# Designed miniproteins, single chains, continued (5), part 55

Each design is a single chain, and the fold is of that chain. pLDDT is the mean over its residues in the fold that is shown.

## One batch from the design tools (miniprotein)

Design m17890
Fold by ESMFold2-Fast:
Structure m17890 (fold): chain A 100 residues (1-100)
Amino acid sequence: MIEKIEKLAEEIERLIRQAEAAYEAGDLEAARRLVEEAIKKAEEIAKILEEIDPEFAKRLRRQIELIREALERDVGAAIEGLKGLLLEIKEKIEELKKEE
């Protein structure tokens, strides 16, 4: 289970880097698409974590909704939101590893 969350987190990190590159290049369509892909992977992590830590999963889903709202107005703000979300996911992965 942790290995799947780690793989999804690595994919989100790659998508964030690609979205930043697209955003810097002025390709807002590509940046938005990459952010949407990262959001879908974050939703998968939240679903997995719902069985392990339902309170953390609820917190992640709230952050995902805020990122979706940001994406409608400001792609850069959505990218920054994803960076914060990824940091929290990484912290949770480290917590879970210490409990094993």
Scores: mean pLDDT 86

Design m17891
Fold by ESMFold2-Fast:
Structure m17891 (fold): chain A 56 residues (1-56)
Amino acid sequence: AEAEAAAAQRAGDIGTQHRNDWLAYRKALEDGSEATGLTPEQIAAFRRAEALRDEM
């Protein structure tokens, strides 16, 4: 109920952060810059998303 709504809102915040990180990463690649400060796990997640997009 109310606790579930709060959890959904928190999940939305995480999604927004991921989206912003993804956009910053893409911008850095476009500008020829290196996106440092990302964990290996985050980089792997971006690579996985890119592979899925290529398959589509």
Scores: mean pLDDT 62

Design m17892
Fold by ESMFold2-Fast:
Structure m17892 (fold): chain A 93 residues (1-93)
Amino acid sequence: MEASPEAKKASEAAAKAGKAAGEHGGRKGAEGMSAGGIGAAGGLASSMLGSPEGEAAKDAALGAKGAMELSGPPNEEAEKAKKEAEEYAKKAE
């Protein structure tokens, strides 16, 4: 089976947050992009490996939060993506 819909959406949002952090540029952009990418990959992989849907989505949301924090304020796109990932993690519970 494909990853759960909620975990997939949370992972997509985490990837979006990482991309937005990367667009910020510099060291902060690179660090934020890594955090978002790790969250996206971890959430998706956890879901595919049979982890509970809520746990996979929470991993993705944590990565999106890291991307937003590391990109520095204001990064509106990373903040929006973080909120999307958190909402999908909440729905996956």
Scores: mean pLDDT 62

Design m17893
Fold by ESMFold2-Fast:
Structure m17893 (fold): chain A 81 residues (1-81)
Amino acid sequence: SKEEILEILEEAIERLKASEDPTLRQLAEEMERHKEHIKTLSEEEARKSAVDALLMAAEIAEGLGDHELAAFLRELAEKVE
């Protein structure tokens, strides 16, 4: 459901906000804005958009050396699909 998609995004946002890395905290703010946009989409478009956002966030976390966060974000993307 769309509610479940938004719930999963909120879980990702909370983890990003808890990061010691200012780049990941900034990404949390971007994800919050993206979540507001997703609320305006159909369920199918929301699902695709959320998966893309989570996978992009995972790549950024991986590049910054936060492998645990990257794995967590990929797992959340799988749950949305």
Scores: mean pLDDT 86

Design m17894
Fold by ESMFold2-Fast:
Structure m17894 (fold): chain A 89 residues (1-89)
Amino acid sequence: SSAKKEEVRKELEKKYEELIKELERLGDLASVEELRALRAALEAGDRAALRRAVEWLRENADNPDEVVRLRALALGALLTLVAPEEAAA
């Protein structure tokens, strides 16, 4: 149902905002700025930005650095919000 899709979207948006706040708390303001710029590019339909984001996520999802993994979690949530078909592939 449309109501269930909206509920899932709201929960995912909340999760994304929580991950952004955690990056801010850790002082990774550069990653926060890059993710906000990336969101704007993806919402504008920048396919090249999408391809680079998906590739970065695949390479960094299991990174031993906790801050890099947190960025990967935030990017994964963002990709699911703005490009769900590409994020599921």
Scores: mean pLDDT 80

Design m17895
Fold by ESMFold2-Fast:
Structure m17895 (fold): chain A 67 residues (1-67)
Amino acid sequence: SVTDTIPYDPSMSLADEVILTAEALLKAGKYEEAARVLSTFLDAFGASLSPEQRARLEELLARARAG
């Protein structure tokens, strides 16, 4: 559980944009591209992400790999 409010950060804005981009790619059937974008972002920023952002990105990556 998150107990404190954190300010918006460029990394958090990027995570939200990546989520939206991945959703759009998945809807377009571009599963390989979505998986690449998500895996690259998680590899680069995974350690700096909040648990909620990370879980969301991992869920999308699993969907991309399943497609």
Scores: mean pLDDT 76

Design m17896
Fold by ESMFold2-Fast:
Structure m17896 (fold): chain A 66 residues (1-66)
Amino acid sequence: KEMEDLKEYYLRKLEEQEAIRRKEVEAQVNALPSKEEGEKLRADAEATLNAEREKSEYIFELWDKD
């Protein structure tokens, strides 16, 4: 029960960090002179965040399963 609450807390915190990162990327994109560079920054950030999230989710599932 508490372990499930901790997992939800960590996942929620990861989502908050992802939201902050996305806002930072949007601010950087707005400062860039090139829309293409902005789109690339967004794509790179999203790919990194998605990979980290998938790894974390998989590890958490293995932990919860036991």
Scores: mean pLDDT 74

Design m17897
Fold by ESMFold2-Fast:
Structure m17897 (fold): chain A 97 residues (1-97)
Amino acid sequence: SVTEKLKELIEKKEPTEKILEVALEELRKFMEEYLPKLSEEQQKLYLEALRNLEKAIKETIENIDTLSEEEKEAVKEHVLGLAKKIEEEVLKLVEES
């Protein structure tokens, strides 16, 4: 799972930039597998959410050197939380369809 992969990288204390890059890659792979199983309306909503997340992650990486260690930790936790929520919501919708 995306969540398990990100948790492993955080536990290994990998750099924040690497964790963010892996989060984006793994979420894209997850979406490619599961989005086609959802309604067209749901697909559009999750693709827009992914596009917004991609922009936020890229902007964070571009400014990574300006962030404190506390801010980097907060970013990792927020991305982990978002990945978990997306996985749980999409898998539930697939089960309901």
Scores: mean pLDDT 83

Design m17898
Fold by ESMFold2-Fast:
Structure m17898 (fold): chain A 85 residues (1-85)
Amino acid sequence: SLEEFAEQRHKEIEEALRKAGASEEQREEAMEYFGKALLGLITGNALENVEKYAKKAVEIAEKASEEAGKIVRELLEEAKRFALE
């Protein structure tokens, strides 16, 4: 399910951010917005709100490293493809 996908991706993204040298605060913020974006996809929230949360998650990850931002962006795009099937 998308919920199980979201839970697994939360762990993957937190691990990636930690390895990229993100602070605990950066990890918590990025995970909050990533979670809001994924929940929005699951609940059928307006795409503009989903995109807003997704952008915020990527921006926070990019503050840790460019690679972390890329990982977050790729995971969100994967989640969008999964939700739109």
Scores: mean pLDDT 75

Design m17899
Fold by ESMFold2-Fast:
Structure m17899 (fold): chain A 87 residues (1-87)
Amino acid sequence: SMMDEMIARAEARLAELAAAHPEVPAALWERLRDDVVAIIRSETDVDVMAERLAELAERYYHEHGLPEAVVLAALGRLMAILDAARR
């Protein structure tokens, strides 16, 4: 399904970023992955999904200490996946 494909792409992009940023703890990457997947699974509207992913990225920056460059890279890759899913 389109949802399963979006989840697979999101997981792949986050895994790529985790490999590029070993300074970020594996447990934080695993938590971010699970939160991203939960949003994609719970939303049918791609625009609402995008808003929730942006809010999630902001929370990880402010509350979990994810570096700004990593937050922007993750958000950019996730938004590109959602953009490709728009009709």
Scores: mean pLDDT 87

Design m17900
Fold by ESMFold2-Fast:
Structure m17900 (fold): chain A 85 residues (1-85)
Amino acid sequence: SMEELKALEARVARELSAMLAQEDAEAGRQAFIDALKRLKEESKDPFIQELVERLIEIAEQEKDLATMAQEAALLLDEERRKVAA
């Protein structure tokens, strides 16, 4: 639902901010990936589970944390626009 997607966006935004605030960039990345894995396990919605899996792939593949955060935010914005349309 739109409400579940907005809740996911808010949670991911908080976790991205926490990651970028970390002094150790790789510790921040790992904490973000761990948070995403928990979100996937907590969700019963296959759409949310697939979306979180795509976010995990971005987090694992992007070398630059700022670029990773931007790509994660863009993915969520694109999916929100599809649901809102």
Scores: mean pLDDT 83

Design m17901
Fold by ESMFold2-Fast:
Structure m17901 (fold): chain A 62 residues (1-62)
Amino acid sequence: MIDDREVARALFEIALAIALKYDDPETARAWVDRQLDKLRETFGLSDEEYAELRAEADRAIA
């Protein structure tokens, strides 16, 4: 059975791939922030899990 955290990770990776298609880094960050907020609500991510994904997104967009 697929773990909920694996599903959340896959959805995050898809969101990040979409974000990297935006020409404007501010728009890309806003998109990722919105998707991370949805993932936090849907899967009940901890503050630590959320912070780790946010940091990863910042590194990829920068």
Scores: mean pLDDT 79

Design m17902
Fold by ESMFold2-Fast:
Structure m17902 (fold): chain A 103 residues (1-103)
Amino acid sequence: SLEEELSKMSPTEAVQKAIQFLLEKDYESAKLVIEYMIEKLIDELTISQLVTLLFIAVDLKFYDLAEKLLKKLEERLKKETDEELKETAQRQIERAKEILSKA
């Protein structure tokens, strides 16, 4: 099953798998991979990976997943010491919030 395959993957491999399903236009499988990462791997994802998944969720109108990713990203940034990374990610958060507010 897809879940068994995902259980053997690193966070980076799981992100790549979600992107692969998007390229194949398999949006249902992409959603399942993102849901798995939120449930099982969310604390292992980098800020950059969280931003990537957030925009995938926003673009595909997976608004429930986008809200969960946004919340975790905001929590993660409060503890981030790299000011340049924090500022870049904050700009991406603001962009995602603008898109979500117009949806």
Scores: mean pLDDT 87

Design m17903
Fold by ESMFold2-Fast:
Formats: sequence, C-alpha cells, structure tokens
Structure m17903 (fold): chain A 65 residues (1-65)
Amino acid sequence: GFKEQAKEEVRKAAEKLLEAGAPEEEVRKFYEESMKKIEEAKNVAEVMEALMEAGKKVQEILDKL
C-alpha cells in the first residue's frame, strides 16, 4: 500500500545517510521519527506531509557533513 512505499523511501534515505557518513544515532532517530509519522498518518495527504518532513531532515543531516 501507499504507507509501505513511504516506509521504503524512508528506509532507503536512512541507508544513503549512513553511506554518506552520517552518525548512526542521528540516522536512527530520523528513521524512528519518520516511521512513526507515517504509521500515525490517517490519509494519503498526511503520509505526503510526513515524507516532506523526512526530506527536510535528510537535508539538515547532509548539511552537517
């Protein structure tokens, strides 16, 4: 379903962050928080909002590298 696709995108983003040298603790926190938001989403629009927030966090982590 749509949530499974969103969770897969977050999983791939976490993997790429680790490959880029991001600290494991920061990536773990990002992953857990992003997965929670996707799980709690009530509809497609809320899943999209969770993915947009995840994208912003990815950029913030990359900017620290």
Scores: mean pLDDT 85

Design m17904
Fold by ESMFold2-Fast:
Structure m17904 (fold): chain A 106 residues (1-106)
Amino acid sequence: MQVDPSQLTPEQWRAIHEAIAAGLEAYAKGMSTDEAVEVARKKAQERLGPEHQSLVDAVADLVRGLIEQAKASGGKEAAQRMADNVRRAAERGEPLDLSDLPPPKP
């Protein structure tokens, strides 16, 4: 799902990236898709607050999609690589780019 970046501060972008990475890391550590999505949702709510519920929901939906992509492209190992790339983007304060994620496994 797309998030409108024009209204987001660098701190809000870091919060989004941290929430996405946390969800992917939870799946990589052996949590179910639903449990990992809930980890991302709670992290986003903690960082962004309840006033940004639509953004929190968008992050949760994005994490679910990324986990399904990881299942298709290498499972837990793919999810961990995606998480590492998202955390690197968060450290830079840059918007999430899907090109920062690992390519599908051949």
Scores: mean pLDDT 74

Design m17905
Fold by ESMFold2-Fast:
Structure m17905 (fold): chain A 67 residues (1-67)
Amino acid sequence: MEQIRIRVEGATPEQREALQQRIAKAVKEAMDAGLTDEEIYQRIQEAADAFAAEHPELRVTVEKVEA
């Protein structure tokens, strides 16, 4: 299973928790839908981008790491 690292700069602890919860929800929904690893990765990127759009002061980066 590919490990995905999400980095956020300038965030409060609550904002980091909110982002992690949003990503976890996106992954669960994608897995429940039977999506591929590539599609799951896309959903994670979409969730991170949406969070960054809501918090323009933050810098959010999604990195793909091999297991």
Scores: mean pLDDT 77

Design m17906
Fold by ESMFold2-Fast:
Structure m17906 (fold): chain A 111 residues (1-111)
Amino acid sequence: EPLSLEEAAELIAESVVETVLWALDNGYSDDEIYFLVYLTVYSALRYLAEKLGLSLDQVREVGDRALELTIERLTKALKEKGYSDETIKKVIDLVRKAFEDARAALERLLA
């Protein structure tokens, strides 16, 4: 069965949330968390474009939806784990930047 755009976005969001939580639990730096999120998002979106044949518009839709789901789920998980609002904001800002940079890099690759 073909993977839906919503299913693709949910799988990316789940992978990013788990990666960030794992990295925080293991004492990874902000730069390392940024790069892990960047590589995860870039690799996933690139796979959708190059291997599954998604258009640039579809890849953008998946990326935007995955970011929305990631911010929602990660904010909730970090609050439940007892992280400070300052730390949560910092982590969410890093995740946003990584998604934006990964999408921009893929758009340049596909241009």
Scores: mean pLDDT 90

Design m17907
Fold by ESMFold2-Fast:
Structure m17907 (fold): chain A 99 residues (1-99)
Amino acid sequence: SMEEERRKRLKEILMTKHKLDEESAERIANAPTFEEMLILLWEESFKQLKEGNWSPINYASAKALKAYYQDKIKKGENVEENKKKIEEIDKLLKEYEKK
């Protein structure tokens, strides 16, 4: 199908241009909505930063992920878990800002 071809093409782009592993690329390419795809991309960028892979895109994506978790807290969704995630992001961002 055209949707299967688009999924395969997106997976290939994520692996070849963005250097994602196959599992991460497949999960992102198969996201049911554009919003869910963006969140998964931001989570992957944060993972890459934790692994020491700094880039302007990964940095910006980690800040976007933080804003997403802040919005979840404002809505009363998984408040304690999302606070811990924000603390982890803030710790990592401070490490990059000092270098």
Scores: mean pLDDT 81

Design m17908
Fold by ESMFold2-Fast:
Structure m17908 (fold): chain A 118 residues (1-118)
Amino acid sequence: MELRATVRAPAKKGDVFEVTLTATASNGSLTVAAAIRGVKDGEEVDLKLEDLEVSPPATISASSSGTQTATVSVRATVKEDLDGYLEAVVLARFSGGASITLSVAWSGADGVETRLER
């Protein structure tokens, strides 16, 4: 199974953007990954970001007798106004049962959108 969360915001200079996905697997495998991009009219555009941190992808195995937790995050400060959207994608792929928590923090006033896909 896979859950993908896309968080999109019209980023302005000085905005702070953080998306964190925490997944806890009860059995099987768990992979988590995060990415960030600029998007305009369905196409990728250059980002001007400072303090950019993107978690490396992680794969863990959970036994039937225990749980394992993996976290990925994207954090950035917008250096220059973006013509378009700042888009963060966080992904959890799992073979067994999983519990998933998505946290979004954005300092901008308006326009943050979150889309969850299976």
Scores: mean pLDDT 74

Design m17909
Fold by ESMFold2-Fast:
Structure m17909 (fold): chain A 55 residues (1-55)
Amino acid sequence: SLEELKKEMSETIKKIKEGDYSARGHLNKVIQKLIELTGSRMETMKIYFELEEKG
């Protein structure tokens, strides 16, 4: 679901910010899944930036 992917993205962003750069590959997979679900790269990137700013 959208909410599950948003949660997974938020958790992955937090790992990267904490220095776990191995999570970058997983972040890319979550972004791709969100693009497929939303049908929009722009909408997906808005979600990414909102989550990145919050946490």
Scores: mean pLDDT 80

Design m17910
Fold by ESMFold2-Fast:
Structure m17910 (fold): chain A 61 residues (1-61)
Amino acid sequence: MPSAEEFMAELEERFRAGEISLREVGLEADDYIREHKLSSEEKVLVLERLSEMAAEHRALE
């Protein structure tokens, strides 16, 4: 099972490659948090990465 860092890195690569939408990234991240009962530190990492991807998406508008 990948770490939260590895999981988010893979999602970010897939998002940047155009394989998944930002909505799908958010859904997969939410599922990962719920399934794995992430620590506060891991949740912060996931949320920060989601925020970065959302900012990139807005820059592409």
Scores: mean pLDDT 75

Design m17911
Fold by ESMFold2-Fast:
Structure m17911 (fold): chain A 64 residues (1-64)
Amino acid sequence: SLEELKKRAFEIAEELRKKAETLPEADKAQMLAVIDHYIEEVEKSTDLELVEKIVKRLEEMLES
């Protein structure tokens, strides 16, 4: 469901924020900006396919 995908996006964002704390200052700032952008899009979206694509991108960032 859309609500479940949004919840997953927020959970992955929390893990990515923890990962950002391990990065150099410039890389941390960039990662946090990208996370904030995607989370804002998730919060505003009613498009299940768009939220699913954002979740996949956030998962890819976590795996990198």
Scores: mean pLDDT 84

Design m17912
Fold by ESMFold2-Fast:
Structure m17912 (fold): chain A 87 residues (1-87)
Amino acid sequence: SVTLPASEENELILEIQRLGARAAALQAAKAPPAEIAEVLAEILRLIGKLTGREELGEEAARRVLEAAEDVEEAERLTERAAAELLA
């Protein structure tokens, strides 16, 4: 497993939390699905880095971006992928 320095791990956690709040705000504001999908994809990439599963995070991000026209599907893919990456 890839281990990050504590400082980088903390920075990733804070950034993931910030992006999560941004995604929720965009969803509440009914922002374009593509903007929501971009934020969700970035969250998955950062979770991949945090967990040492960057390749899985990138693959999940790609699938979310491919589903960008359907925000409900993008959200479902993100929830599933985040759960798998954090497991």
Scores: mean pLDDT 80

Design m17913
Fold by ESMFold2-Fast:
Structure m17913 (fold): chain A 85 residues (1-85)
Amino acid sequence: SEQEILERLDALGQRAAEAVHAKDVAALAAVLDELEAFVSSLPELSPLVLEATRTLLEQLRQAAEHLKAPELVERVDALLAELEA
């Protein structure tokens, strides 16, 4: 189960990288929407899953900055704050 979660997070990271290469803000937003929904569906996050999620959110933040999408940067910052609470 944990391995399946980590594989899903890795796949989301790959799609985020593809969105950056395509310069597709909507595709990046869709990745963030899926990440938000996926994380919300998990009853608890192990330390490993939390760290992987944080790493992916940091990658998404850099992607959003690169694509000059400040609303996506704000959404990522909000999710990072929720994980730190």
Scores: mean pLDDT 85

Design m17914
Fold by ESMFold2-Fast:
Structure m17914 (fold): chain A 67 residues (1-67)
Amino acid sequence: KEVQEKILELLKENPEGISLVDIQKKLKLKSEEVQKAVDELLKKGLVKLEMVDGVATLFLTEKGKKY
């Protein structure tokens, strides 16, 4: 839950999206921890994952903005 909340906060500060690599670096988390949190946020429909110029990039959904 704590990691999910931190990711949502980062996305609110970065409305243009943020790469999974940058999330990992900014939060100083292991890739596995970021992947688990992203999976849970995707299941809730609060974020979406898109490939932008070959980079896995996370975006906040309208549901995520209201959460």
Scores: mean pLDDT 82

Design m17915
Fold by ESMFold2-Fast:
Structure m17915 (fold): chain A 73 residues (1-73)
Amino acid sequence: MEEEAKLKIDGIVELIKKNKSLSDEEKERISEVLAGLLGISKEEALKMVNEASSQPTPEEAAELLRKKALEKL
């Protein structure tokens, strides 16, 4: 279970690295997946995605999201 969650988080991290700018629809979809994986609300997951996306580089955004998501597991 936890290992599968980490793999899905890695997939989201790679998506952020490849897309310097996420649409609102993409953020909503990612937030829904994270909320289910972490057992948090969609609103809390969306905050995590928005905080990560505010980083100056896609690499930093991806690393911040991974760190925050793994801390919630």
Scores: mean pLDDT 75

Design m17916
Fold by ESMFold2-Fast:
Structure m17916 (fold): chain A 58 residues (1-58)
Amino acid sequence: SMEEEEIVELAKQGRYKEAAELAKKLGLSPFQVYELLKAAGLEDQAILVSSELALLLM
């Protein structure tokens, strides 16, 4: 979706908290965000964004 593309773009820019906040608004789990970013070739960013999302969900 267009919103998933925005998460990928934010992650590419190092804007991990904003990417995680958008993922939370979309109802994505940390695992779903990890797989999304990994599929985009952003494996290191996938770990960072999924971790930020996990913290937001606590």
Scores: mean pLDDT 87

Design m17917
Fold by ESMFold2-Fast:
Structure m17917 (fold): chain A 73 residues (1-73)
Amino acid sequence: MSPEEAARLGEELAREAGLRVTEVRVAPDGSVVLRLEAAGHRFEVVLPRDLPEEEARRLLQTLARGARETAAL
């Protein structure tokens, strides 16, 4: 998978999880760095180049849920 394909996939998975993507970049080690917003929170997620798609999807879904729960406090 090219760095561009990995970045696109990461952005798509984040959007599927209900996260707003504010920035996407590829780190020198091939990791995808996502800057995200959800429920008024801003945070950064690093997806290692070798992270399976299903694990990335679960991570982003968990973060989206956590952001919404924290905003309710």
Scores: mean pLDDT 77

Design m17918
Fold by ESMFold2-Fast:
Structure m17918 (fold): chain A 79 residues (1-79)
Amino acid sequence: SDAEELRRLPPEEREKRLEEQVEEGMELIQRGVDLSIEIQKEAKKLGIELTLEDIEEIFERVREGKSVEEAMKELKEKK
């Protein structure tokens, strides 16, 4: 596991890897927040009521390289 690997590293290397993991986590959180705001704006613009499953599908499509606008339009067409 990553935890066991980190424990075996010298203190300086361990600190660096922990810092990299925290930075990656913060980037993922920030991206999630930004996407949530964009999804909310597009949903209001298009007059769509979103379920949790719909939001999950939009996140998945964006992860695959689609824009929020494209994902929302595809979701609206399925409804």
Scores: mean pLDDT 74

Design m17919
Fold by ESMFold2-Fast:
Structure m17919 (fold): chain A 90 residues (1-90)
Amino acid sequence: SAIEEIQAAIRALERRVAELEARGDTALAAQLEEAFFRLLAERYGEETTIRAANEVSPELGGLATYLLSRKTPLSSLDPAAVAAAEALLA
């Protein structure tokens, strides 16, 4: 299902964010999260993305809701973060 696919991708995101934060790449980690949820919303829709994130945890649902509300275009994000987000969804 779309929900299961999104949740698997979110778990991969959590691992990648933890790795980046452990190395001190906190800015890249934050931009990766924003790019990732933007790409999910473009593929599956905002409502489905937020629902899937909330089912993993309320914290992730809140994060997804906040990041998507900013309406940040992918073109304004770090290209490395966008590429990493695309790789998590491949």
Scores: mean pLDDT 88

Design m17920
Fold by ESMFold2-Fast:
Structure m17920 (fold): chain A 73 residues (1-73)
Amino acid sequence: MMSWEQFMAEVDALLAELKAATTVEEVRDIGARIDALFTEFGAQTTDPAKLAEALQRAKAIGEEMQKKLDALE
């Protein structure tokens, strides 16, 4: 079972890769990996506070990905 600390570390690593990405293909690949990670964590936890925080983070990450895709054109 993935701990909150492990989940956060993986999210931070993927966000670092997203910041370094220079192509639309790289951003989409990282986005798919982030989605898979959030799906896995959501399946493992029943803590509503952690689920709510994870959902807010997912929304913020999605907005950052879209902003980066728009910048890359």
Scores: mean pLDDT 78

Design m17921
Fold by ESMFold2-Fast:
Structure m17921 (fold): chain A 97 residues (1-97)
Amino acid sequence: MEKAEASLETVIEGIEKELERENPDEVDLVLLIGALIYLLETNEFSLELKERAVEILEEAIEKLETMPETPLKKEAIERAKEAKEKLEEEIEEEKEE
């Protein structure tokens, strides 16, 4: 669906903007990561969008790991890592076909 693709791109752009900030907001990053994962779980996207989502998840994980440790951050990192791993498996399968 075009609307789902536009929503995914908007969420990715939101994460990119937070990562560019000197002091990213943890809550905003966690919510954006959650929205990204939800969209990926509930919609089918092109290989190119899945690859872009993997890159953004990796950057978000790296940034969160540099921030002070909180339960919210730890849970977000775990969820992002699981989503990234699953998405990388899907990408690998699509590239073989």
Scores: mean pLDDT 80

Design m17922
Fold by ESMFold2-Fast:
Structure m17922 (fold): chain A 85 residues (1-85)
Amino acid sequence: GLYEEIAGVLEKAAEALKNGDIREASIYTTAARLLLVAAHLEGADPEVLKKIEELISKGIDYVDKGDYQKAAEYFEEAAKLAREA
């Protein structure tokens, strides 16, 4: 379902950051955010969606600061939450 797709692209974003590919990570986090909008429109739990978006936002903050390890950890946490949804 959409949660599995969100998890998959967030896992790919984390992997890209571990490989130093910031552009690829940006593409996957953008895809994750688009999938969150789709999940919201399909009636997914807004509290779960908000928590996933909060973790993605934190990860992006760390990318902007150059802390790619912490950014990857936040994207992995967001992916885990999506898989448990």
Scores: mean pLDDT 90

Design m17923
Fold by ESMFold2-Fast:
Structure m17923 (fold): chain A 84 residues (1-84)
Amino acid sequence: SPREAALLAAEYSRKAAEFGKQGNVDEAAKYGRLGAEWGHRGGFAASGMAVTAGQAFEDGKQGNAESAYLGGEGGYIAALRDAA
C-alpha cells in the first residue's frame, strides 16, 4: 500500500541518518538510496517524501545526519497524511 511504502521509505531514511551520524558514509548512502526508491515506488514522486528520501541520501553521504533525519520525519508525516 502507499502507506506501507511510505513507512519503509521513512525507515530507510532514518537508517541513512543514523549511519551518517556514525560516520559510516557507505551504509548511509545505501539506505538513502533505498529510501528514495521506496518513496518513488509508493507514488510519492510529486510529494515531499520522494524528495526527502533523495535528500537523506545526499545528506547521509556528506555526514549531515540531522538534516537527513529531520527531512525523513517530515516526509513520513506527509506520506501518512496523503495515504489517509
Scores: mean pLDDT 58

Design m17924
Fold by ESMFold2-Fast:
Structure m17924 (fold): chain A 78 residues (1-78)
Amino acid sequence: MKEEIWEEAELALLEIRYAVTKWAYNKGRITKEEAIQELEKIRKELEDLLARSTSPRVQADAKALIEQIKKDIEEIKK
């Protein structure tokens, strides 16, 4: 239970970092290269969380966010 709470907190922090990165890019506060770099960093941390998590909820949400980030990176590269 304690481990699951910390995993949920870590996932929430990664979701916030994702949202802030997308916001900063959309407002022209960061470059394409900076946005891609931060999204790749968040994706790697989500993949690490997914690999070690035993919570089906955390696994599902992390997997969904990883796929969204992959799509966003390809969209930014255009």
Scores: mean pLDDT 85

